# Ledger of designs, part 83: designed miniproteins, single chains, continued (4)

Each design is a single chain, and the fold is of that chain. pLDDT is the mean over its residues in the fold that is shown.

## One batch from the design tools (miniprotein)

Design m14869
Fold by ESMFold2-Fast:
Structure m14869 (fold): chain A 85 residues (1-85)
Amino acid sequence: DMSELIKKLSDEEKEEIKENVLEKIKKKFNPDPETVEKIRKLLDKIINEETGSEVGKLAVELGISSELLYEILIEFNEEVTKKVK
């Protein structure tokens, strides 16, 4: 359960995961600075264990596509798994 794994992380590890995910997304999609800030806001919602409904709503409000959201979630899951090994 990803939520249980996130609960094991320190605040420092949570910030490191967010930055690592953001750097991977920057390499794949080369987003403009405005889109980068939107991705940061979405990552903050994901790591704070907001409901999937709240994360989805924020993605729509920020104009983040379902494809980009999916890639963000994949990279986030990879980074969390690496930290809790």
Scores: mean pLDDT 78

Design m14870
Fold by ESMFold2-Fast:
Structure m14870 (fold): chain A 92 residues (1-92)
Amino acid sequence: SPLVNRALMLLGAIELHIVITGKVLNVPKEKLEELLELLNEMEQAIRDRDVEKAKKLAEEIVKKLEELGVPKSVLDNIKKGLEDAIALVEKA
């Protein structure tokens, strides 16, 4: 599906943003690896068109980023990107 492919491309951009933010904030490697594991699960949920699982994983990713002290402006941008990726899957 073109929409699922667009959602996956958007998720890839979000992953890069999370990795860069984590490095800038000197987030522990173990915590960054936990986030990447959740992003990999979200990628699989998007591929499977499992919207409910993708929503739950997005909420968990946002919560973990907030707990790590990611600035609100960056957090809001990532949250919006995750919501946009899910909206593409819902339309697919």
Scores: mean pLDDT 90

Design m14871
Fold by ESMFold2-Fast:
Structure m14871 (fold): chain A 95 residues (1-95)
Amino acid sequence: SAALRAAALALLERARELAEEVTRKVPDGQVVLDAVEAAIAALEAGDYAAALTSLHGAREGARQLAEKYPEIRELAEELEALTREAMRLVQAAQA
């Protein structure tokens, strides 16, 4: 579904902005930023499988940041939530 893909891309643009803010505070955020950017590129190319792999990595990376860095825990938890919702939309678009 083009509408579901567009909705996922909108969430991932928000996730990218948040990942950029996290990376400014803690350099370890770069891994999550790279994964979000890879997911955006994969979705724009219509590669849902690659997008889901990158989203899984972004979500897990955000979870690890929330555990390791109390100062950015709220930002990392929001980033995990955005990537989780984007993943659901991508799965629905793939079906």
Scores: mean pLDDT 89

Design m14872
Fold by ESMFold2-Fast:
Structure m14872 (fold): chain A 80 residues (1-80)
Amino acid sequence: MLKLKAYITSDYQEAQQLAAQWQAQGHRVSVIQLDNTSKKEAEEIIRKIAKILKAEIVGITFGDVDDSKQYITLSLSEQE
């Protein structure tokens, strides 16, 4: 089953470090930049992506978040 983890932060370096860490663990990773997006809207975007990919959301975690600019780091992994 496909599993999706998401981390949302306004810190670009934190998003990139997490993406590199998850990619090193063998996950498929994407970083999405959102401008002028609320925390609630970011969560809705993640839920829609999971539905399209037919992935189970394992967790949505938040760092320091500002509505002006957010980075969503998505990890997609398969469990055999």
Scores: mean pLDDT 82

Design m14873
Fold by ESMFold2-Fast:
Structure m14873 (fold): chain A 86 residues (1-86)
Amino acid sequence: MEKIKRAFELLAEQLKAGVYDPEAEEEAHKLFVEAREEFEALPEEAKERARRLQAEALANSDMPLEEAKRMTRELLSALAGVEFEL
Protein backbone atom coordinates (compact mmCIF):
# COMPACT_ATOMS: atom_id res chain seq x y z
CA MET A 1 0.00 0.00 0.00
CA GLU A 2 2.89 2.38 -0.70
CA LYS A 3 0.98 4.68 -3.10
CA ILE A 4 -2.12 4.76 -0.86
CA LYS A 5 0.09 5.59 2.14
CA ARG A 6 1.72 8.47 0.22
CA ALA A 7 -1.67 9.81 -0.87
CA PHE A 8 -2.88 9.80 2.74
CA GLU A 9 0.33 11.51 3.89
CA LEU A 10 -0.32 14.33 1.39
CA LEU A 11 -3.92 14.75 2.54
CA ALA A 12 -2.98 14.55 6.25
CA GLU A 13 -0.28 17.19 5.69
CA GLN A 14 -2.94 19.52 4.22
CA LEU A 15 -5.25 18.91 7.20
CA LYS A 16 -2.46 19.63 9.72
CA ALA A 17 -1.54 22.83 7.85
CA GLY A 18 -5.18 23.92 7.78
CA VAL A 19 -4.99 24.94 4.11
CA TYR A 20 -6.43 23.52 0.91
CA ASP A 21 -3.78 22.77 -1.70
CA PRO A 22 -5.29 21.82 -5.09
CA GLU A 23 -1.93 20.53 -6.40
CA ALA A 24 -1.56 18.17 -3.42
CA GLU A 25 -5.19 17.06 -3.91
CA GLU A 26 -4.51 16.30 -7.58
CA GLU A 27 -1.34 14.33 -6.72
CA ALA A 28 -3.23 12.39 -4.02
CA HIS A 29 -6.04 11.63 -6.49
CA LYS A 30 -3.53 10.35 -9.06
CA LEU A 31 -1.93 8.10 -6.42
CA PHE A 32 -5.37 6.74 -5.42
CA VAL A 33 -6.16 5.91 -9.06
CA GLU A 34 -2.76 4.21 -9.51
CA ALA A 35 -3.22 2.33 -6.21
CA ARG A 36 -6.72 1.10 -7.12
CA GLU A 37 -5.69 -2.55 -6.75
CA GLU A 38 -4.29 -1.86 -3.27
CA PHE A 39 -7.55 -0.11 -2.33
CA GLU A 40 -9.64 -3.08 -3.51
CA ALA A 41 -7.49 -5.36 -1.31
CA LEU A 42 -8.63 -3.48 1.83
CA PRO A 43 -11.20 -5.14 4.15
CA GLU A 44 -14.79 -4.61 3.05
CA GLU A 45 -15.63 -2.83 6.32
CA ALA A 46 -12.90 -0.25 5.67
CA LYS A 47 -14.08 0.28 2.07
CA GLU A 48 -17.72 0.56 3.18
CA ARG A 49 -16.84 3.10 5.89
CA ALA A 50 -14.89 5.15 3.33
CA ARG A 51 -17.69 5.07 0.74
CA ARG A 52 -20.28 6.07 3.34
CA LEU A 53 -18.20 9.06 4.50
CA GLN A 54 -17.59 10.10 0.88
CA ALA A 55 -21.31 9.86 0.09
CA GLU A 56 -22.11 12.04 3.12
CA ALA A 57 -19.50 14.59 2.03
CA LEU A 58 -20.93 14.71 -1.50
CA ALA A 59 -24.48 15.08 -0.16
CA ASN A 60 -23.28 18.02 1.96
CA SER A 61 -20.98 19.70 -0.58
CA ASP A 62 -21.79 23.09 1.01
CA MET A 63 -20.56 21.99 4.44
CA PRO A 64 -18.09 24.22 6.31
CA LEU A 65 -14.37 23.55 5.81
CA GLU A 66 -13.89 22.40 9.43
CA GLU A 67 -16.62 19.77 9.02
CA ALA A 68 -15.11 18.62 5.70
CA LYS A 69 -11.70 18.26 7.41
CA ARG A 70 -13.25 16.08 10.13
CA MET A 71 -14.94 13.85 7.52
CA THR A 72 -11.68 13.57 5.55
CA ARG A 73 -9.74 12.63 8.71
CA GLU A 74 -12.23 9.82 9.42
CA LEU A 75 -11.98 8.68 5.80
CA LEU A 76 -8.17 8.63 5.91
CA SER A 77 -8.17 6.71 9.22
CA ALA A 78 -10.63 4.14 7.85
CA LEU A 79 -8.67 3.54 4.63
CA ALA A 80 -5.11 3.65 6.03
CA GLY A 81 -5.91 1.61 9.14
CA VAL A 82 -4.17 4.26 11.24
CA GLU A 83 -5.42 6.98 13.57
CA PHE A 84 -4.74 10.57 12.52
CA GLU A 85 -4.22 13.19 15.23
CA LEU A 86 -4.99 16.69 13.96
Scores: mean pLDDT 61

Design m14874
Fold by ESMFold2-Fast:
Structure m14874 (fold): chain A 67 residues (1-67)
Amino acid sequence: MVFSSDQVERALVRLYLEGRITAAQAAAIGRAVGSAPVTEAQLREIARRAGLSDEAIEALLAELRAL
């Protein structure tokens, strides 16, 4: 599955507001994604490098599937 940068940004904002990730983690993922579409595998790797737990990565993917 492929996600747009706008979808990723909306999911990151939602997780931040829910207290599931920090502002620094959201900003790091947003910078790494940039404006290009990303695959689920690429997003998992970006999120791991930003310091997200496996639970937070699954929460991010669940938010993206809900968009």
Scores: mean pLDDT 83

Design m14875
Fold by ESMFold2-Fast:
Structure m14875 (fold): chain A 84 residues (1-84)
Amino acid sequence: MEEKRKKAFEIAEELAKENPELTPAQKSAALQAAGLALEKGKEEALKEVERAEEEMRRLGVPEEEIERLREVMLKAIEKAVEAE
């Protein structure tokens, strides 16, 4: 559990170093997506990304912002899958 949390944090930090323009919200989304992929696997993490996208759309978040958050979350999931 703690080891997986540390790995999720390392993945989020790596993404932040590669993408220094990430907002705090995007960094948080990356950490959550990486953690989900490490804890529940890629398929479940991808379903959670789809749920987050639908919820943001219901809340009236602009499509451009939703696409940016989705992109960051998908990159975090990819890094988590590569780490396992």
Scores: mean pLDDT 78

Design m14876
Fold by ESMFold2-Fast:
Structure m14876 (fold): chain A 63 residues (1-63)
Amino acid sequence: SLEERLQREREAQKLMLEAAKRSGHVFPEGFKPEDIYNLSDEEKGELGYMVVTGVPLEKPRTF
């Protein structure tokens, strides 16, 4: 169902943030897992790239 899919997506977003934190990545102050939902597709792609590669963006953005 749509609800199950959204719940899975939310869980994936939390795991992405935990993986990034574990890798020592720095997020903007006050950034929460729920804030991922407010990101554009481009910003989500940048976040995903950072988590997967372990390389932070050259110019980090405030969300």
Scores: mean pLDDT 60

Design m14877
Fold by ESMFold2-Fast:
Structure m14877 (fold): chain A 94 residues (1-94)
Amino acid sequence: SVDPGYYEGLTKPLEEMRKIVEEVKENKNISKEELEKYKEKIKKLSELLETGLKLSVPKELSEEEKELVEKTLEEKKKLVEEFEKVVKELEEAK
């Protein structure tokens, strides 16, 4: 199985990103200042996750670890795209 510390290092930033996307989707009364904070936080979490993958991923990965990396990168990309879409819709509605 995948090492618990490695798994947690990838899944925790994704979970935080997911919570931000859900918050922005549900709250139509978000201020421009709060939207800017969410943009900065998503950018920081995305960069942290990319850095973590580059520094902590071993050169020889198990099949389970390879699947975890690919799934993590795919989910990160989808969350960033969804966040950008929701932010655009909120900015256009104001």
Scores: mean pLDDT 74

Design m14878
Fold by ESMFold2-Fast:
Structure m14878 (fold): chain A 74 residues (1-74)
Amino acid sequence: SPEEAAARQRLVDIVRRLTELYLEASKLSPEEQKKLIEEFRKWVDEEAKTLPPDLAAQLRAVSDTILANLEKAL
């Protein structure tokens, strides 16, 4: 369905954005990285609300892994 295709594309776009953030965050100071991680956790939570439950769960799992790895490096 168009809605299913759109939701899948949204998940791909969100994950791509999160990956780009991960690469850019590595260039920032620890304080700037912490602020960016906090902002992106909030953004991911809002984006997850726009996805079907199964895709929302996938987004949360992927984002939790990426952001936790960034946080551990601080």
Scores: mean pLDDT 79

Design m14879
Fold by ESMFold2-Fast:
Structure m14879 (fold): chain A 61 residues (1-61)
Amino acid sequence: SLSDMQPLFEKALENQDVETVKDLLAKMEFKLVNSDHIVELIRNASEEIKELLRKAGIILP
């Protein structure tokens, strides 16, 4: 469930944890839940993480 994994995903973004982000995106069908917090986390993510998000079909702010 996205609800079960959303906090772990947000924590991985906060920590710039590329491997955890990659693993979570590979394991689940991901839909972006838009909030000011997630938008800020994505905006501040490394280019490697942003590329993973784009490849997963996530529209970046």
Scores: mean pLDDT 74

Design m14880
Fold by ESMFold2-Fast:
Structure m14880 (fold): chain A 65 residues (1-65)
Amino acid sequence: SLQAELQALLATFRELEVVDPRTGVRTRTLQLPSRETALRIGLLQAEIQGAAELAAELEAWLAEL
């Protein structure tokens, strides 16, 4: 389903713990997806919500990548 595809793509977003070896400070960094993956997430959300015009635009942008 589109919902399952969206959930799978969103699972690519995760926090990574980075430790500075010099200071010992721990920081959490959000791992961002590629431009292509971000567009695919937007397209799936538009399709799920029935925003046909937005979905068509995002699909065209994805095709131009």
Scores: mean pLDDT 70

Design m14881
Fold by ESMFold2-Fast:
Structure m14881 (fold): chain A 77 residues (1-77)
Amino acid sequence: MLEKLQVALEAVRQASAIPGVGDEALEHFARALEHLLRGDREGARRHLEKALALLPPDAAEQARAIFEEAEAQLEAL
């Protein structure tokens, strides 16, 4: 449980450091990770797509990579 929370919090921190990521996009990104932690993959994807739609292409690509890395780490735990 704690290890999964740490993975999610680190992913949010990494996303917040991307140039061009505003508060609304970061909120949707955090919601996507909350849904992943609950096993709701459909809800996670919906919130991720909302976050990415608010970002410039370069920032969206970086945010998607951070999310996919976090998803892989959570599935390995």
Scores: mean pLDDT 84

Design m14882
Fold by ESMFold2-Fast:
Structure m14882 (fold): chain A 95 residues (1-95)
Amino acid sequence: MEESKKILTEIAQKFAREGKLSYSSMLLISKLIKEGIEITEEIKKKIEEEMERLYEKEKEILEKYKNDGKKLAEEMKKLEEEVEKFVKEMLELNK
């Protein structure tokens, strides 16, 4: 969906300008674009709230485990799984 891709790209650009576009937030936007999700006002609000949450959580993980590469990788993998779960929840709301 061209319109949904445009909206998702604009959200990503807004977060990038604010210095809040994290790896997990980029992954979320990329997966939502790939799935072709329809962006309603409700879904847009949920995406923006989740991107803020992912940014704060990723920042905490990076600061806490910066000297423990194994734990850093484990926690980042869990964060990627949270992104996949959120994408699935947004797809269910789109029905």
Scores: mean pLDDT 85

Design m14883
Fold by ESMFold2-Fast:
Structure m14883 (fold): chain A 87 residues (1-87)
Amino acid sequence: DADMRAALALVDRLLLEAYEKGETLTPEQVRKAAAELGLSPEATAIAVRLAEIYVDTGIGVLPSAALSAARAEKLVKIAEENSKLMK
C-alpha cells in the first residue's frame, strides 16, 4: 500500500530527527511534514496514528512488519551516537 509506505517513511524520518535533537515528535509536526510532501489525507492520518503509537510505547517496542531491519538499525545507531555524546 503506497499510503502505508509513505506514512511509515515519514514517521521513521521524523522520529530519527526528533531523537537527534532530543525532542518529542508531535502530531502537528507530522501533519506539517505530510502537507509539505503532498501526502494524501489517508497517508497523513496513518502517519499521525503511527507517530502517536511510537511516542506512547517508547523506543524499544518492535512493531511487527512496520519497522524494517534497516530502519531499526538506523534508530539504534542514532541512539548509540546520542548515548556516546551523553546527549
Scores: mean pLDDT 66

Design m14884
Fold by ESMFold2-Fast:
Order: C-alpha cells, then sequence, then structure tokens
Structure m14884 (fold): chain A 84 residues (1-84)
C-alpha cells in the first residue's frame, strides 16, 4: 500500500529529527501517535497495514539505539490505537 509506505517514510523522518535533537522525546512520541491515528481514521488503513507500520517503526527505533523503555512506551501507545 502506498499509504503504508508513506507513513513508514514519515516515521523515519520523525526518527531522524529526534536523533538530531530537533524534537524532544515527548514531541516525537506525540507526533508518532498522531501519525498512526491519522492512518487509522483519515486514511482508513487496515489492522494488518497498521501492524506492519508498528513493526517497521519498532525495528528502526531499535536499529537507531533508542532506549528500550521508550520503545516499549511507544509500542504500547501504538498498539492501543490499533485495538481501539
Amino acid sequence: SSNVEELIKEFKELLERYKKGEISGDEFLARVVQLLQEGKTEKGLSKEELEEIVEETIKYMKEAGVPEDFIETLEDAMRHIIRA
């Protein structure tokens, strides 16, 4: 899905901004949650497409060396959006 690829690209861009110190961890968390929520509600992505985005986001955060507790907090928030 082009929408899945676009959202993954937007997550990667947010991660790069976070890595460069251009946005705080709190701002990064809020923007990632908003982006996934828009994917679900505005773009109408399926549960399977949203799960793919979550898995790719977690993979890139781990590769970038983001702290495990922060990754767990974000994953829990993202999975809550998918299940709601």
Scores: mean pLDDT 84

Design m14885
Fold by ESMFold2-Fast:
Structure m14885 (fold): chain A 58 residues (1-58)
Amino acid sequence: SNLEKMKQHLEKDAENTKRHLEELEKDPSTPEYIVLFTKAVLSVTEDLIKKYQDKIKK
């Protein structure tokens, strides 16, 4: 279904965001607020994955 496909796209986005976060953390010139913002984006994406999973199952 459309929800299952959206969940798969979000899972790929989460993986890409994790990789991006690692690159940001390797750069000592990256401001802390950028790292915190990227972590927040990842958290929201992971929360959306869970909500989509719930909608698929319920």
Scores: mean pLDDT 83

Design m14886
Fold by ESMFold2-Fast:
Structure m14886 (fold): chain A 117 residues (1-117)
Amino acid sequence: SEEQEKKILEIAKEADKEEFGDGRLTREEFRELVNSILKLHGAKELSDEEFEKLFNFFDVDGDNDGVIDREELKEFQQYLIDAGSKYISKVDGLLDKETLLALHDVIAKAFNIDINS
């Protein structure tokens, strides 16, 4: 629901304010955000193996620092739009496309990321 989506956005904003102050998501913060979005879509939370696959997907071209930063999230959004079929195939059967887009949209809004600017 829209109310539950608002809750996830508030969680993302709180993380940015207190723990995410430089625009980076820790592994644990990202896992919590993913599980919250899955719950909104009536999906089961990810296993440790499934989560590692998703986390590594975000880090494919990353800075090798073990976190997901603002630029990685922006690049992931761009990959979903321009070359999504190539990258989505790595997580096919793990999360549906709508859940992945919702996840990235919530994070992008929390960090005020504009993929066209």
Scores: mean pLDDT 55

Design m14887
Fold by ESMFold2-Fast:
Structure m14887 (fold): chain A 100 residues (1-100)
Amino acid sequence: SKKEKILEIAQGILDELGELEKKYPDNEELKKAKEIAEKAVEEIKKAKTEEEMIEIFEKSTKKIIELLDKEASKSSPEEKEILEEVKDLILKALEEIKKL
């Protein structure tokens, strides 16, 4: 179902942020991004409508992207490349959800 697809996509982003946190465990911005994703997944599970789920996803991804951009500005070239790949994955996920 559309609701199951939204939840699957949101969980995928959380999993990617979890892997990123494992690589950079002392990075406070990445910890905040993961916490935002965790809260968003829980709120999506509790949402009563597909419209509410999409709104939660859009608001949380915007905040996560802002944190990733902030971290990229302070990162090494190698870390910036990884952060941009994660950002691209999130943007593609947002496009998929909007097309559902």
Scores: mean pLDDT 84

Design m14888
Fold by ESMFold2-Fast:
Structure m14888 (fold): chain A 94 residues (1-94)
Amino acid sequence: SLKDLLEEIIKLLEEMKEAIEKKDLETAERLVQEIGRKMSEAAKLASPEIQEKLDEAQRLIVGAYLYAKEGKYELALEKLEEAIRIVEEALKEV
């Protein structure tokens, strides 16, 4: 189920990327909250090493949303792409 949760998180992150590209902050806010819940669930099942990666990714995801709210969409997308890479790395290790 950790693998399934991480795969779901990656799909939600791709949806968040699309929402930010469309400047749809309402959808991005909903996705940040949903991703945060699933990240918390994944962290409970993860090793300490994977938890550290998920914590870093969550920080970047929240940061991306905050940049998007400020109209800094390019910075938001850059941070979100970094978060996606970290979660994909975690998925390869589980």
Scores: mean pLDDT 90

Design m14889
Fold by ESMFold2-Fast:
Structure m14889 (fold): chain A 65 residues (1-65)
Amino acid sequence: EELEKKLREALELALKRGDLGTADLIYQALKGISPVTNLKRALKQALLLGHPDLAKTLREALSLL
């Protein structure tokens, strides 16, 4: 429940930024598809693209796994 909330917040942030690649990785994690791997990839991508708010939310989601 808390994890799902954080993932939805991260997904909304990625979509608002037009970062469809990171949004897809978060969506796969929400569906239960390799959630740790997909969220780590999403975090790396957010940091590389300079999205610190998204990166923070993704770190919080990872801490709940």
Scores: mean pLDDT 84

Design m14890
Fold by ESMFold2-Fast:
Structure m14890 (fold): chain A 71 residues (1-71)
Amino acid sequence: MIEELDKLIEYAKNKDSDGSVKSSRNFGYSLIQDGLITKAMLVTPELINAARNGDFEKVIEMAEYLKKELE
């Protein structure tokens, strides 16, 4: 989970929309595998939408917040 968020932050820093979307989906799958289905349903679409819209600041902010929450 944290490694996937680190990748997401790196893609977003490079303004890579496709990479950010892929990492957001992979993070969502990790949440589902850990039984955090409701969280995955809430955060994964928001991360993907931000990445698709080129809102990389929001992607980074959300990913950093989620890292702190999971630590």
Scores: mean pLDDT 83

Design m14891
Fold by ESMFold2-Fast:
Structure m14891 (fold): chain A 92 residues (1-92)
Amino acid sequence: SLLEKLIGLFLRLIGLIIDFERLGNEELVKAAKYVLKLIQELAKKDLEKGYQAAVRAIEVMEEALRLAKEGRFEEAIKLLKEFAKELEEELK
C-alpha cells in the first residue's frame, strides 16, 4: 500500500537526520527536521503528494549529507532550506 511505502520512506528520512546529528551541526539538523515536518503535513492533506515529496526528500537529504561529510555545511543547509520552501508552496 502507499501508506506502507510512505512509512518506509519516513524511517529512511529519520535515519538521515540521525546521520546529520552525528556530524554535530545544529542548523543542519534543524533544517532536516523542518523538511520532515513539512512532508508529514503534506501527507496528512494528500497522501500521494506526501509520498512524492518524501521520495524527493530522500534524494535531497542524501545530497546534503554528502556535502556535509565534505565539510560543505553551508551548501548542505542551503539545499535543505530551498527544498523546504518548495514544500511550503505545495502546502498552499
Scores: mean pLDDT 90

Design m14892
Fold by ESMFold2-Fast:
Structure m14892 (fold): chain A 98 residues (1-98)
Amino acid sequence: VIKLYRIKSLEEAKEAIREAIKNLDYERFLQALNSLIMMMMFSQEKFNGKTILELQVEALRLKEEDPRLRDVLTELIIAVLLGIISEEEAIEVSKALK
C-alpha cells in the first residue's frame, strides 16, 4: 500500500502514464497523472514555459474550441499537452474508456 504513493521522479510518472494508457487502465492512469501534477506543483516545474495550472486551463479551452476533443477526458488532453501521448491516441483511448 505505502509503495503506491512512491513515484520518485517525473520520468517514472510519465512512464506509469504511458503504461496505464497502453493497458487502458483508467484508474492507474489517473493515479499516475495526479502524481505527475503534484510533483510539478511541488517543484514549480514548467513544460514549454507553462505551469501545470496553465496547462489545465489550456486543456479546458481545447475541449471548448475543438469539436473532436469535446468528449475527450480532460486528463487525456493534459497528457497530450505534456507530450506523453498524441492527440489521436487521446481520442482513441477516451472512446475505449467509455
Scores: mean pLDDT 75

Design m14893
Fold by ESMFold2-Fast:
Structure m14893 (fold): chain A 96 residues (1-96)
Amino acid sequence: SLADRLLTLAVATALLAAAAWVEGDPEEAVRHLREAARAIYEAADALEEGDVERAREHLERAAEHLRRAAELSTSPVIAEAARALAEEVERLREEL
């Protein structure tokens, strides 16, 4: 289901936050990745409750946090992964 895809994406984003922390990325970049993961999780919960509008709002917030993390990251690999996740979040938002 779309909610299952969002939960998988939230886990992937949380793991990226852990990787960024281990790599020594700026604390602000790591914080934005954690906030993105939380927003994706909140979108999945909203979708399970049938609140499509709230799910869209949470995914928009998640995409903004992922783009900010990419800008602040000092690791090209982490920045590229954050950008790819932002694009996937936008695609899933369009499927709502």
Scores: mean pLDDT 90

Design m14894
Fold by ESMFold2-Fast:
Structure m14894 (fold): chain A 75 residues (1-75)
Amino acid sequence: MLSEEEAAALAAAAREVVAETEANLSEFEKLPKEQRQQAIAVLEGEIAKLEREAPAATDVIAEMRALLEKLKSLL
């Protein structure tokens, strides 16, 4: 597992990704379906990485999973 400092940095980066994606959610739905599917796959990979490397970041993991469900609903 990452150090506590590295895990905290990873969680902080994940929070920024959530905030940026939520702010641009309307732009996501304008993308071609193939690009939307790719973005969803990338987010799933980032969630899996965060669960392995920073499992204590339960709040941000839950936020990313909620975002993933929103993106899937726009497919």
Scores: mean pLDDT 78

Design m14895
Fold by ESMFold2-Fast:
Structure m14895 (fold): chain A 81 residues (1-81)
Amino acid sequence: LDYEAEAERHEALGKEAEAAGDFYTAGDHFYAAGLHYRKLGEKKKAIKMFRRAAKAFREDGTEKGLAKAEEAEKEIKKIEE
């Protein structure tokens, strides 16, 4: 697995989904990018992606989106320990 290439791919797809107004899909891609950056040990990039995921999920505004925003925020807190 190329975690850097996968992280960059998901970040790009998240930005495309966000530009299209598909905030739930954007959140899923930013969350996946955050997980990959975390595996690489790139804590700053991981936190940035989880913050973008949380924002996108909140902009989606569904109950499922809000629950996933909370999951992204928990991932940030674990890294900021």
Scores: mean pLDDT 86

Design m14896
Fold by ESMFold2-Fast:
Structure m14896 (fold): chain A 99 residues (1-99)
Amino acid sequence: ITGLKDVKTYTENGIEVIEGSLAEGETVTFKAGDEEYIFSVDGAEDVKIKPGSTLTLTVKDGKLHYSVPEEGISGSVDVVPGSTFNIYNDKKEYRITVA
């Protein structure tokens, strides 16, 4: 994952957790690699991120814009500072907070 700020890593219930922040005008790029992940954000259906796929997250004008070009998926949801969303599987979770 690239573009994530204020990164903190810990273990919770056997799952590796990577927390970080994403501010207005910033972009996070997540590459699934060899694993499958789920992207979850309030206000939208869960998005499956298949192995080899890329998730791009951008905060702009009070919205989180997300896309997975390899799967033809894109959307946006309203966010405020303190809104949270995650990318996770059974081994690892990325917890992202709007700064």
Scores: mean pLDDT 83

Design m14897
Fold by ESMFold2-Fast:
Structure m14897 (fold): chain A 124 residues (1-124)
Amino acid sequence: DEEKLEKIRRAIEAVFGEPDPAVEARLAALAKTARPVPESVIDEVIDRLLEAGKSEDEAVRRAAASILHYLLSIPEIRELVLSMLEPVEDPEVTVEALLAIIGTALITYAPELAEPIRAVLDEV
């Protein structure tokens, strides 16, 4: 599982760039006061993370990398990803599959995180 997690992290870095610890810290701080939100907000943030991977702006891409790194630090989300995702050689394909699983994970385990994610994306 550690080898699989490392392959997933490498795919994230290839598509989005290196995570920013300051962005992760900001997201963690926002998460402490977060409330559950409608599923439509979860759909919005997943779509925005997909679009961030196509952005020419390094800050936007690194914010997305930081968000995904933070979400993979949550045991329930990490375990769902490791159980469902088979990483492939193409990092874009791996990341697209990852985001679909993250959407399901947020609905199931952490719907309150959607608003913090949106706030971080709005800050870049």
Scores: mean pLDDT 86

Design m14898
Fold by ESMFold2-Fast:
Structure m14898 (fold): chain A 97 residues (1-97)
Amino acid sequence: DALDKLGLSEEVKKALEKLDKKPFLKDVSEKYKFDFDSELLKGLHPIVKTLIALYKALPEEKREEAEKLIVEAGEAESVEEIEEQMEKLKELVKKSV
């Protein structure tokens, strides 16, 4: 499993798998695409790739906070709810690097 090879927590993996299976993401614009393409992530939705890239960009002390945001994104019922969590995660990265 590609997600298992990334060293993510079980909670983050479950949230990302749940997110990748959301039917409303099939029509999602490439605007969510992040410039993080590895062979390991090639089959994943651009939103999922973006969340993984943002999570991996964070220092360990911020990853627990990022995990909560990714779990919230996995529970989202709309693209707008995912965008809200992604924006919070981007702000967390900006404050941490």
Scores: mean pLDDT 68

Design m14899
Fold by ESMFold2-Fast:
Structure m14899 (fold): chain A 89 residues (1-89)
Amino acid sequence: AVAAARAELDALRTAFRETAAALREQGLDASAAAFRALADLIDGRASRAEAEAAVRRAAATQPEEHREAVEALFRGLLDRIEALQATIA
């Protein structure tokens, strides 16, 4: 369980950093910052509150009809990160 949780956190961190880099190359800076904040949360470089703030800024750049879905997606990622971190604590 602990080894699997560590492997999943490592995979998520890598995916989030790669996604942030790709989004930055496209000029989607707020979305890039949100994924970087998720990676930083995994590394203990950001709090959940800081990651949630970055997510809200990213959602605010989306059309209003998409904001709820974007926020729900990121909330799911935040909750998964916390559950995995709790497993290895």
Scores: mean pLDDT 85

Design m14900
Fold by ESMFold2-Fast:
Structure m14900 (fold): chain A 55 residues (1-55)
Amino acid sequence: MEYTTEVGQKGIEQEDGNIVLENGAVLEKLSEKIYRNPVTGDLYEIQEDGVIVLK
C-alpha cells in the first residue's frame, strides 16, 4: 500500500507493515495508525485520508 506525507513524499508499506519513505527512512509500525522513525525518535499517525502526519 502507498501513503503520502504532509510534504508530498511517498511511503510504501512493506510486508511486515513498516513504511519506507522516498528518502529511505523506515517508519516502524507500532499500531494500525501509529508509526515511529527509529533514527529521529519521531512519532507519526496515519490520517483517514492516508496522509502520514508528525505527532
Scores: mean pLDDT 79

Design m14901
Fold by ESMFold2-Fast:
Structure m14901 (fold): chain A 55 residues (1-55)
Amino acid sequence: SPIDRVRAEIERLMDEVLALQERMAREGWTPEMERRMQELTDRLVELERELRRLE
């Protein structure tokens, strides 16, 4: 279903956020990591809005 696809994408992006947070903790902050985190969080906000519309 469309809801299942959106939930699966949210789960994938959340996993990427966690992996990036772990990497930042180990390697330190970089501007590239900050940009990637912003891209992931912006996409999550869009998907959460889409999910709400589908419910």
Scores: mean pLDDT 85

Design m14902
Fold by ESMFold2-Fast:
Structure m14902 (fold): chain A 60 residues (1-60)
Amino acid sequence: VKLSPAVQAAIRAYLEKNYKPSHSNEELVALVNEALRAVGSDLVLPKDTTLEEILKILTA
């Protein structure tokens, strides 16, 4: 999945404010999906999306 630079930056900022190291992978995916909704993106990541997949989406 390829996100616009603006969407990537918005997700990054949202994660920096809301993510905690104690969060599970499912909680991280839910947080990324919340960030995507906040920026008006129609993308929804499956709950089983891995951390590596999330990082690839944010750096692509």
Scores: mean pLDDT 73

